Designed miniproteins, single chains, continued (3). Designs and how they scored, part 106

Each design is a single chain, and the fold is of that chain. pLDDT is the mean over its residues in the fold that is shown.

## One batch from the design tools (miniprotein)

Design m11659
Fold by ESMFold2-Fast:
Structure m11659 (fold): chain A 86 residues (1-86)
Amino acid sequence: SGEEAIEHARKAYYAALAGNFEEAKEHLDKAFEEYPSLDEKQKIEFEIELAMLYILLGIAKVSKDEKEAENLGELVDYIEEQLKKH
């Protein structure tokens, strides 16, 4: 459901914030499984949750945390690939 997709995107954010990038990726995988079924409003809400991961990447880059920036960059690249497919 749309609620489940948005909730998984949110859980991906909290997992990434905690440095649990594998858990974040698993939540993104589940979120994107539901993505094609989202209506226009749910897609906007979903994209807002994804934008939080882009903010974490920006913070890591500004703070010169190269390892965290690499891991978050891989999550963002995956998000970009999934969005391009839909």
Scores: mean pLDDT 86

Design m11660
Fold by ESMFold2-Fast:
Structure m11660 (fold): chain A 89 residues (1-89)
Amino acid sequence: MVDALLAERAARLAEIAARYEAGEISEEEALLLVTEEIRRLAERLGEEEAAKLAEEAIRKLKEGNLEEGIKLAQEGFKLVVEKLEELRA
């Protein structure tokens, strides 16, 4: 179950990355889309703190505060990665 969820999310993140590399979307748009995927993954894993950090990151990015948005997104992503490592150990 977790592997299927990860494959689906990985495919979506790869799509976002490919569109950014092709110049189809801006850095801000790519960051927003990636952070939304982090939020969704956190919610599916029951990681309330990671989901909250991702939601705060989305708000900061929409406000134009790119530095704070990136920092919050990184913190949320770290918690998601830690949870995924626990589930696979």
Scores: mean pLDDT 79

Design m11661
Fold by ESMFold2-Fast:
Structure m11661 (fold): chain A 100 residues (1-100)
Amino acid sequence: SKEEEVQKLLEEMIKWAKEEMEKLSPEVQKLVEETLVELYTIVQELLNGEITVEQARERLEERRKQMLERASKLPPEDREKFLAVLEKLVETFEEILETL
């Protein structure tokens, strides 16, 4: 089913992010973890019919803006590493939304 495909893609995204987190500072790991929790929540609300795909995109954009603001407070090296992970998460999440 589409629901099973979406759940599989979400689990693969979370697995990738957890492996990447092992290379990151504790402060950056926290930002990645908080982003993953929000993305997981958005998918569950989509699958339960509580929000639309368009509402999910709006929440993703708002979360990206919030994360960019928080990243601005990181040391330059940590900021660069976090922004690379964030970009990959956003791109992968958009692919998940296209599946729905």
Scores: mean pLDDT 88

Design m11662
Fold by ESMFold2-Fast:
Structure m11662 (fold): chain A 68 residues (1-68)
Amino acid sequence: SHMEEVIERVIKKVEEYLRSNPNISRDEFIKLMIEAVDELRKEGVSQDQIGETLNRISDIYAEIKKRV
């Protein structure tokens, strides 16, 4: 679906940025999350799906931080 394509695109974009910038600060990460929420909201993604997307991004961030 269009929403699934938008969600996967946003997750991939954030993941690629985090993997390229593994030493990103907490403040920079929070800014990325705010930007991701804004993009998902503008595309009409539901509040529940935005929450699930943020959880997936947080899991990716935690995984990358364990390697640094």
Scores: mean pLDDT 85

Design m11663
Fold by ESMFold2-Fast:
Structure m11663 (fold): chain A 101 residues (1-101)
Amino acid sequence: MEADKLIEEANQAYESGDYEKARELFEKALKLIVEKEGLDSPRAIRALINLARILYKEGKYDEALKVFEYALQLAEARFGKDSPLVKEIRELLEEIKKKIG
């Protein structure tokens, strides 16, 4: 998939500290995943979580919170509120809220 190549390139950019490039690549990957698999697909939700982490690293805390909350909503609807993925997103969201407030 073209999206898988974009995710690989985005991860490389993130590890090198190029958060702007990582964000752009994950945004492109998310678009392709959503078009083929839908916004509530596991792959789309994971891409949203990675975008939120990058936004946080860029200091875009309000944008990061909104994206994490959206990913949480999608994960709860798809997998249930007690799923491991939902618990992971909630823990990340609480950590970010503590650092902002």
Scores: mean pLDDT 82

Design m11664
Fold by ESMFold2-Fast:
Structure m11664 (fold): chain A 91 residues (1-91)
Amino acid sequence: MTTRIRLYDKEGKVVAELTASADGEGTLLAMAVMVVIAKKLGAKRIEIETTGSRAVAEEMGDRMVGMLKLAGLEVKKVEVSDGRVVIELKE
């Protein structure tokens, strides 16, 4: 499974990107790293693209939202589609 995570600033520019071909543990680690980077850089939007099904994307979205909340980041909006999750953060 291939997962790509992108972080966007308030202007919609990509400030960080990570692509992993990984099992479940590797994907969780990639998400955790991107949460730390999102907090440090003040990212406003997170996009996750995966070659998994919609159910896999929903699971990834839920886990990322959980990690973001644990890191003290407030989630404004989550959109899930086939192979894609978009998360918007509150300022």
Scores: mean pLDDT 81

Design m11665
Fold by ESMFold2-Fast:
Structure m11665 (fold): chain A 109 residues (1-109)
Amino acid sequence: MTIEEMREKLLEEIKKLAEYLLKSPNPRLQKLGEELLELLEKDLSDEEVRKKIVEVVREALLLLIDDQDLTPEERAELERQAELVVEMLEMVLKGASVEELRKFSEEVR
């Protein structure tokens, strides 16, 4: 898979996340979904746009975790996984190579 194919697939997954958030009964999640859709219509070559996408995705994932009836231990593990997903998202949006993503995956094991 090329880095361009990976980026397109990631943007499609972010769009699906935004659509999922818009269907949430939680008004804070709905607002984050709206913000994500607006950001995806903007120029992704802009560092500020990419940074804001990363921030909104992080907040949405943490709120989705908080909306679950989880033990403190389960919550901490999901929050750790959410942060790893956000770090990978930032790398892909910045144009990181497949090799750089592989090295990151090895370091977090």
Scores: mean pLDDT 75

Design m11666
Fold by ESMFold2-Fast:
Structure m11666 (fold): chain A 102 residues (1-102)
Amino acid sequence: DPQAATKQQLSVFQDELKQAQQAGDKLKIARALIRIGVSYFHLGDIKKSLKYLKEALELIESQKDKDKVLLVELRNSALLIYNITHDEEFKEIVEKAQKLLK
């Protein structure tokens, strides 16, 4: 299976998400959501990719202390996907993440 490595990584990130949700660790939840979104993009599931990256953005926006490392990771991930897909919804994520970095 040419996507076996990506499917394995997705499984790991899904487990990390469950553990972070059980612990209430919002930064680890946001990181896992970004990684899951990117993994779905590599599997060709653009709709799930967008869903998870939007969820990560909403979670980061809700934090009192916005993690700039996660905002950079989210911005760069969404920008890479936008440059390949030309889907304006990924560009919206880039622009919102960039505003939160200022």
Scores: mean pLDDT 89

Design m11667
Fold by ESMFold2-Fast:
Structure m11667 (fold): chain A 78 residues (1-78)
Amino acid sequence: AQDRIEQLQREIKQIDEEIERLTEEMVKKMRELRKAIREGDLDEKDKLEAEIKEINEQISKARQTLLEKRRQIAAIQR
């Protein structure tokens, strides 16, 4: 039980760090998007919008996995 909880806690920390990295990358892509709009590069704009959408989907999935792992810890502690 304890070893499984420790494994899940390590996985949760790893996911939290991944969400942080993805959030930083999203901010960077948003800056690039503003530059593409300013320069009138519609192809680059569309590409960056798609990349930002993909990062948001990755963050959403990571948050779902985080919730599932937290539920597993709660179930073990019952």
Scores: mean pLDDT 85

Design m11668
Fold by ESMFold2-Fast:
Structure m11668 (fold): chain A 91 residues (1-91)
Amino acid sequence: EAFERAVEELEEAARRAARGAIKAEDVTIGTGAALSAIGAGVTGRFTRNGKEAERSARGALETARKSGSEEAIRGAEEALEAGRRVAEAAE
């Protein structure tokens, strides 16, 4: 169950990052950050590949930083931490 718990944590963090990104003043950058966060959550659930989940979460964090939304950055940081747990649980 450790893997399933880690994937759920990643999905929850990804949803928080996406909500923060949608609130960004630059709608185009905010939309990109939200899609990256959603992609990280989907990758963790769908592929069951922890390293891919961690990589997707790291990409979401970089996109969130470009959006300038503090909520998106915080959520993406939580998603990266959860993605690392998915990677560890997948081993």
Scores: mean pLDDT 68

Design m11669
Fold by ESMFold2-Fast:
Structure m11669 (fold): chain A 96 residues (1-96)
Amino acid sequence: SRVEELLRKAAEALRKSSSDPENARRAAEHMVEALELLGQPLAAQLVRAQVFGEQSPAVEQLQELVENNLPLPPELQAALATVEELLERVRALALE
């Protein structure tokens, strides 16, 4: 599948990230595309904000809630969990 291909490319880029920081950005680009194909636009926005500095209403909401120590809405909690799960999967593939 296209998602599996993208995760493999992300893992390959991640393996090379220790020698060249540009590969960390490439890994993130592949993860963003995979998240969009998986129907996870909010998770994709969070990755874009963290790695590429892109602002979105969801990122602004997350920043405001965290800065004021307010509880995260379920949708933001789910998106953060999705990002962490995908990142863990990519890291596991990079160790193979």
Scores: mean pLDDT 84

Design m11670
Fold by ESMFold2-Fast:
Structure m11670 (fold): chain A 73 residues (1-73)
Amino acid sequence: SKEALVEEILALIEEFEAIASQIFPPELYQRLRAHLAQLRAFLRAHRDEFSEEQLQQLLATVRAEVELLRAQL
């Protein structure tokens, strides 16, 4: 369902932020954190405007980015 996809995407964004805090310099991390907060707010506000296909594509993209960051640890 769309609800489950949005929840999974939000969880991955939080994981991305946590990993980024260990890798990025503080100044870059603060900018990234602000952008991720805006992205989370946008997803929460616009849940019903996304198709399931769009959410699945976003999920795949965010998952790939998390794996790339995890490889830097």
Scores: mean pLDDT 85

Design m11671
Fold by ESMFold2-Fast:
Structure m11671 (fold): chain A 79 residues (1-79)
Amino acid sequence: HMEEVKELEKRVKELEARIAQLEADGATPSELARAYVELAKTYRELAEKYQSLGDTEKANEYQKKADELYERARRLAEA
């Protein structure tokens, strides 16, 4: 189960790098919103995994990050 956490953390880094690249390349709000949703889903999965491991502090941190990214994605989709 720790291997699943490591895979999700690697995915977070890959998605963060993709978002940085999209921002640098002047991507559309729609493309950025999609990337934010993918990152938010990954953070939600991390929150669920940490909760199952008893790490409530990490679970809450990742859930908050997911919620913030969903909000950012919604704002971009409305623009």
Scores: mean pLDDT 84

Design m11672
Fold by ESMFold2-Fast:
Structure m11672 (fold): chain A 75 residues (1-75)
Amino acid sequence: MGEKFLQTMRELGKTLDASTQQLVNQFVDKIEELLEQGLPFVDAVRKAYTEVSATATDDQKLALHAVIDRAAAEV
């Protein structure tokens, strides 16, 4: 389930502007890093969102949240 979610997020990110695509890629990369550290998928997603969104604009956070919602609906 997690692999399809992450792949869907990367594919959706390709259809967005460059700054949002970078943010989506950073978010997915962080989830993969946290999963490698042994965090459960849900905890990895929550922690990655908190860390990546700390430097994002409100518009970028809204765009990221929309991508997360769409990717979650695919799995």
Scores: mean pLDDT 80

Design m11673
Fold by ESMFold2-Fast:
Structure m11673 (fold): chain A 71 residues (1-71)
Amino acid sequence: MDEEIEALEKTLKFAVEGAKLSGDEELAKRMEELGKEIIETARKYGIEGIPKEKLEEAEELAKKAAELLRK
């Protein structure tokens, strides 16, 4: 479990760095805040306790950052 949470945390940190590189400070800030909430939930309730909706939102933000970097 801890290894899964650590892997998720690294993935979210990488996504935040991508958002920062995109130049969209609001997107980077939102992604960092959402990432912290996801990790706190995982640490408190386990990976299964993370709402699927929050994971989907994080994925959407990551895709948006990737699209901005492509341009």
Scores: mean pLDDT 77

Design m11674
Fold by ESMFold2-Fast:
Structure m11674 (fold): chain A 60 residues (1-60)
Amino acid sequence: NLQRGLQYQQRYDQLRQNNGPDSQIVRQLYLAANYTGDQSFLDQARQLSDQIRNRNGLTG
């Protein structure tokens, strides 16, 4: 499972560098957090989720 987490971390980095869609970046962060146990990924996912919701006018 650690190897899976590292793969999701790699995809997150690629998407961030290529200005990929926030929804996919958030997904990779949640998956990385789930497989690595690194809470910093959860924090980043929450930040991006908040940005997406704010742009859609759903929540602050």
Scores: mean pLDDT 72

Design m11675
Fold by ESMFold2-Fast:
Structure m11675 (fold): chain A 72 residues (1-72)
Amino acid sequence: MERELAIGYTSLNINKAGLTATELIGERGGLSKEEVERQLKLDEESLAQTQEATKERLEQLLKEKKEKELLS
């Protein structure tokens, strides 16, 4: 359970790094400012959905931990 929580936090951090990489690739690729902005917006929406799913998983793990403590 503790290890599973750590994995969840790591996944959230990786998603943040992905957004930064998209910005750097856009700048080096010579894309227009408008095109980079549109791609970042789409990436942010996709990552927000992934982060929401990860948070739901973490809530499930916390619920299981709380139930285990109540049974102890």
Scores: mean pLDDT 59

Design m11676
Fold by ESMFold2-Fast:
Structure m11676 (fold): chain A 69 residues (1-69)
Amino acid sequence: MSEEELREKLAKLDDAELRELLPKLPERYRYLVVEVSTDLDVALEAYTSIPTSETEALERARAALERKR
């Protein structure tokens, strides 16, 4: 599954479904949950689940959080 296909699938989910799916997502793609989530708590949970080694994912997640404020 491509990143674009995954983003589209995640965008169709509600915040509860995103929370349930989060631990099943590869760490590098968890920033997508931050981008598509409408609930700040879900977005923060996704952000904190990204390891510090995933630099690009963390940068994208940070930018997404800033846009939600």
Scores: mean pLDDT 79

Design m11677
Fold by ESMFold2-Fast:
Structure m11677 (fold): chain A 91 residues (1-91)
Amino acid sequence: SMEEEKQKMLAEIMKLVKEAVKKYKEDEEEGKKLFEEALEKVRELVEKFGKEAGEGAVRAVELAAREAGASEELVEEMVEKVREIVEEVEE
């Protein structure tokens, strides 16, 4: 179903965000690369499922980053970048 596909994409995005947060502490460049991959998945999700899925992605990224132990500053930066993708795709 479309709902199952959407949930699978959200899970993939969350996984990439958690991996990115962990990697940022060891290797900032690899962390950035993983997060860029997550942002591309967010773009695909919004193009396929629309704004409501984009808002879901914002919440999912915030939760994943916090669970992975990201600083408040990093959480805010990640959330802002996801919002930029959501806004860009809808216009």
Scores: mean pLDDT 84

Design m11678
Fold by ESMFold2-Fast:
Structure m11678 (fold): chain A 86 residues (1-86)
Amino acid sequence: MQELIERWKEDALLSADAASQTLKDEGNTAQGDALLAAVRAAVRDGPAAMRKAVELAKQIAKESSPASGMNSLSVANSLLKAIELE
């Protein structure tokens, strides 16, 4: 179980890096930096911080292009799976 939780956390970090890069390429550097920072904090601080990062990722997805939105939703999905296994 622990190995699966760590895999979902790693997936969330990889998705956050991709989402951050896409947001920066679109000129949205502040949201890209905020999302990556929130996910980094979330994977260390546990489920409550992960839920906050999920809500941020969902909000960014609503405000973003389809490409940035899809990457941000991938972050949310990976964090939700980590929470379910915690």
Scores: mean pLDDT 80

Design m11679
Fold by ESMFold2-Fast:
Structure m11679 (fold): chain A 69 residues (1-69)
Amino acid sequence: MEEERRRRLIEEARRLILESASYSVLAIGHAVRSLTTGSEKDLELAREYQERSNELDREAERLLEEARK
């Protein structure tokens, strides 16, 4: 594997991991808000942000596997 290509894949994966972590934090924030206020909107937002976080994590894993080839 060409080192420049590997570096780009790893850098992209790192960005996706950081973005995923940000969505996970947002999901936790909305989940806590839902528990304290009973807001159904916050519960839905928590679910949506967690789903996006999981999707980004899967994309990052795929890129890291590609980088190992």
Scores: mean pLDDT 84

Design m11680
Fold by ESMFold2-Fast:
Structure m11680 (fold): chain A 75 residues (1-75)
Amino acid sequence: SSEQKRLDEVTAEINELIKELLKLYQELSGEKRKKVFLAISEITLQRVKALREQDLKMAEEALEKAKKVLEEVKS
């Protein structure tokens, strides 16, 4: 279905953003590092849950969170 294709696309994009956040995590220290670690953990769990439950809305929310965290860390 169109929804399943979108779910697959969104969860794939989340995975790429998690990889980017993990790369940044290695370069960070202190409070920023802790915030990125917590964000990676939360986003990873939501991605897995969204795939298991086939919940496109949950996947889209996780994607938006991942994009926001990445932008905040790069600022």
Scores: mean pLDDT 87

Design m11681
Fold by ESMFold2-Fast:
Structure m11681 (fold): chain A 91 residues (1-91)
Amino acid sequence: SDLEKLKELLESLSNSDANYLIKALEKLYKESEGFIKEASLGLLKLLKKIHPNAYGKGNKEKVIKKIKEFLEKNPDFPLKVVFEELLKVLE
């Protein structure tokens, strides 16, 4: 169920918004340690699998809004802490 919800979130992104999130996850992976680093790598691999043709600039505000809405709807989501750290990278 949590994996299905995550996939729906990631599939809802355009290729350009997915590319924006990929860059943010790559930055989080580089700047983090431990669980956040490993989870960021897992999310990055999943996102690249869903969006193999990810490209372009993307829309920061749209990506931030989608992540915030997802976390509000799923307060007990197992990767919530990773998404909260990701939002800090996204400003």
Scores: mean pLDDT 86

Design m11682
Fold by ESMFold2-Fast:
Structure m11682 (fold): chain A 89 residues (1-89)
Amino acid sequence: LDAIKKEYKEQILKALEKAIEALERGDVEKAIEYLEEAKKTALEMYKLTGDPTGLRLAQLLDEIIELVREGRLEEAKTSLESLLAYLSE
């Protein structure tokens, strides 16, 4: 289970990094796409492992997607950077 959780965390980290890069270049559509990918991966982790972290992560990603849609890009980036740091531990 720990190895599977690590693989899912690495996939989520990759998607979050791509989302930040998209936001930095002003590509809002691509940023949302990568965030939705990360959310899907987090939900799959929860369903497969029962780890509530996956469900909580999906909820946080929904909040960040909302910030992006509202044009609150700096707040979205700050939230993503915090999440990236947390998951990199």
Scores: mean pLDDT 83

Design m11683
Fold by ESMFold2-Fast:
Structure m11683 (fold): chain A 78 residues (1-78)
Amino acid sequence: SSTATRVTEGPHSITVDGVTWTADKVVTTVTVNDDGTVTITHEYPNAVNEDGERGTLTVTVTLTPGQDAQVSSTFTPD
């Protein structure tokens, strides 16, 4: 497997499960697995939603050959 990580500064807006989040930074990690799947993880350490909740939002996308992308999210409050 191989892994690459990138940090993107600046304003970001993302909508996950009907909730809109803003963040000033995203850390994106792309892992190419030996079984041919690709895992993309977006971590927003300073995420804020429209209700003012603050914390770390993690969005994971799994790409499997011949299948629809699978998306999951986890929010950890500050």
Scores: mean pLDDT 82

Design m11684
Fold by ESMFold2-Fast:
Structure m11684 (fold): chain A 79 residues (1-79)
Amino acid sequence: MKEELKIDENYTAVLDGDTGIVSIKDKNGNILAEGKIGLSAEVTENGITYIANVVDKNTAFVYKVEGKETKLVGVLHVQ
């Protein structure tokens, strides 16, 4: 099973609970980064960093970093 979270107008995070892989995709569906437990998926564009961090096979935390501010965008939870 997969869960999807829209980060903003440009990026979406997807967690695959079968593999424990998280992906950051652009608005056209291109995979820009992948992560797993111990390896965050990270994309930096125009001074903004997008981070998806897998904490277990079914759960990932998604962050957006702008300047000095880190915002938790949401949590991907498969089931």
Scores: mean pLDDT 85

Design m11685
Fold by ESMFold2-Fast:
Structure m11685 (fold): chain A 87 residues (1-87)
Amino acid sequence: MKDEKDIEEATQDLVELGVEEEVAEEIARLAYEIEHNPEVPEEVRERAARLIAEVIERNPEAFSITPEQAIELILSYAERHKEAEAL
């Protein structure tokens, strides 16, 4: 299905950035949920932020970006597709 492709593609992008495959999958799924849920609970956003922060803390050499920048990148990636289809 189309949904599986988007998650797989985002997972591959994160793995290329040095994220462990299982963690990359979880982050991609959270980003997908945020994109497709018009009223995303703050709890889901906080969970995504915490997971990303833990990955960066464990692999500071792989990420030359801050946890805040990583969260904004993932959220920006989800928002890009939504605005193009809203017309």
Scores: mean pLDDT 59

Design m11686
Fold by ESMFold2-Fast:
Formats: structure tokens, sequence, C-alpha cells
Structure m11686 (fold): chain A 93 residues (1-93)
């Protein structure tokens, strides 16, 4: 499923991050976010909850990458995005 593909992409990003490949990690996360955001309007409410949580996870990892690169302002932006998506989850549950 699309959600399983996104979960795998985030896992690949975490693996790339552990290997120090920040560029590959970022690419996988951006691909996962784009895929999930495009799919959101066609998902059931239950699937939307899962998708929003995955988007939040992806933004959190992007924040960690930005911190490792010394871009604290961009890290803050990504963490704020993660929180915004988690707030959307709270409204659906």
Amino acid sequence: SLLEQAHRAIGEAQRALAAGDLETARRHLEEAIAHLEKALPSLTTEEQVTALRLIADAYRVLGEIAEKQGDLEKAKEYYEKAEEYLEKVEELE
C-alpha cells in the first residue's frame, strides 16, 4: 500500500542517516512527505491518521538532519511542521 511504501521510505531515510548520508536521507523523507500529502484527500479517516503520523515522523527526522548540519532555524521549522501534523491527528481521533 501507499502507507507501507511511505513507512519503508522513512526507514530507508533513517538507515541513510545512521550511515551519515544526509543527502539520501533527506531525499527519502521528502519523497515520503510528497507521496503522503498527495494521497491524503483520497484516504479514509483511519488511513489519514496513519498518513499524518508518518508525515510528522518524516518532518521530525528532517529536523534532526538540519540540526546535524547546524541549521537551527530550519530544524525549528521542521519540528513545528511535525507538531502541526500531530495536532491534525488529535482532531481526527
Scores: mean pLDDT 86

Design m11687
Fold by ESMFold2-Fast:
Structure m11687 (fold): chain A 84 residues (1-84)
Amino acid sequence: MEEEAEKAIEEGKYEEALRLLEEMYREGVEKEDVELLAKVSELAGKVKEKALKDGDLETAKRAFELETEVGVELLKLAVKKVTK
């Protein structure tokens, strides 16, 4: 899914990219996969930057919201690892 999301971003298919990133986010949360969540954050950041450059504020907003949600989940996982 990472390669498909990156390709969609490079091709300007932001809706497809965000759909793939949301699927990766759900999987990363379910599996507590820090590396997968970090990748979603990285790619969501790329979507946000490209969408802003293109003037697509709705896509940039969605990407920013996803990046923020990933950040919260990464923080939760970091707290869990320190506590256990």
Scores: mean pLDDT 81

Design m11688
Fold by ESMFold2-Fast:
Structure m11688 (fold): chain A 65 residues (1-65)
Amino acid sequence: SKEEEVERILEAVKALAEKSPKSEENMYSLDTVIEGILQWAEKHYDEATVEKVKERLREIREERE
């Protein structure tokens, strides 16, 4: 389902953030991945789902700071 697909994407991003050492280069790479996911989501999901994905990706990024 769409909900399962969203959860798999978010789990993958969280795993990427957790496995990479905290550095300026890795934060830039994470931001690039987040931007790519949001661009893809805007093409495949409705606005409400995109906003939910954006919020959860922001939480993952903020936990990394």
Scores: mean pLDDT 78

Design m11689
Fold by ESMFold2-Fast:
Structure m11689 (fold): chain A 71 residues (1-71)
Amino acid sequence: LEAVLSHSTRELREIFLKKAKENPELASVEEVKERYAKELEEFRETYLPGASDEEVEAALDELKARERAAL
């Protein structure tokens, strides 16, 4: 039923499941990813208005990577 509809997602779920077993922090990445999209849009408007999506993502990714290293 749902497995047929999400065939592509099923492969991703297996990859995430294996990584989550080794790194439980990856399980919370889904929540971080959703918040990331919202922060990306606000970040662009606030700090990099007119920047390309790629530039904004790169800048925000660097900031988030640094925060994760500090945490």
Scores: mean pLDDT 56

Design m11690
Fold by ESMFold2-Fast:
Structure m11690 (fold): chain A 71 residues (1-71)
Amino acid sequence: SLKEEIALVDELIEALRRLDLPRARELLRKLGFTDAQIDQWLADAQAGPLERDMLLAMFRMQRSVLELELK
């Protein structure tokens, strides 16, 4: 459901902010991303603050889209 997807994205944003990579990987798999995409994003999150901020912005945008669908 949309509510379940929003909850997963919220947890993912928190995990990425904390650099909790095992949890972020689990959540990204639940969201249906491929292992190759997940590996790339987790590498980018560790590359530096700009790359991490770009990932966070992308998932915050995704959350906003899901919230718009819910309303």
Scores: mean pLDDT 86

Design m11691
Fold by ESMFold2-Fast:
Structure m11691 (fold): chain A 76 residues (1-76)
Amino acid sequence: SQQQSQQHLQQSLQKMGEGSTALAQGDLDTAIKYFQEAVQHAQQAVDLDPDSQRAQQLLQQSQALLDQVTQQKQQS
């Protein structure tokens, strides 16, 4: 449904913001958790509205952020 897709998009954006804040503070573990949640919400938005370019872009962006922080954590 459109309403559920929009809800998941908003949750994904919120989690990306929270993850970015944690990353800026050097808390890589917290950033990873938030970016994982952002990816999950973006994926749900895509599943509910597969033709949404915004949902697809947000999924790609959240996955890229998760990959970046995960690599930083491993390089510690």
Scores: mean pLDDT 87

Design m11692
Fold by ESMFold2-Fast:
Structure m11692 (fold): chain A 87 residues (1-87)
Amino acid sequence: AEAKRKEALEKLKEAAEAMTLVARGYASDVEEMRRLVSEGARKVGLTDLADEIMKASEEETRKMAIEVLKEVGRLIREAKELLREAA
């Protein structure tokens, strides 16, 4: 129970950090957007995608940001299940 709660909280923290970086990226110029979205991808373990983002066009960077948000959604779903099992 305790181990599952700790794992869920760690996943939620990673997801929150990645979401914040992606949101900041959309409010920034294209160079800063690439950097912030790439950092977000690394936060959720998408290291190959993070490297690709740094070489991507503006349009491709926006599409890759959606892939980071999909992984954020997966982490949130996994965390919800862990929290349910921990009860």
Scores: mean pLDDT 84

Design m11693
Fold by ESMFold2-Fast:
Structure m11693 (fold): chain A 91 residues (1-91)
Amino acid sequence: MELRLRIGALKTDVADVSEEAAAKVFELRRRLGLPQLPEAAVFAILSAEGGLTEEEREQIAKMRELAEKNYELVGEAELVLTPEELAEALA
């Protein structure tokens, strides 16, 4: 049975969701070799970690808005696990 996990952080900003929960989902996704997030979503995550200037954060916000018009996954990421992937994740 497929397990679906939604990442609302990309739509509401990572800061609006538990960093630990978001980090675990991204780690799991990366470890299982699942599709990468759009570039704008990755930059949004980086901006939430405070490593960017205010001007850079404004530019990333604009890029997110533009990406949302072209990519369905920007603002909302859904992780779908197969039974095999779920078993590996729980190991």
Scores: mean pLDDT 43

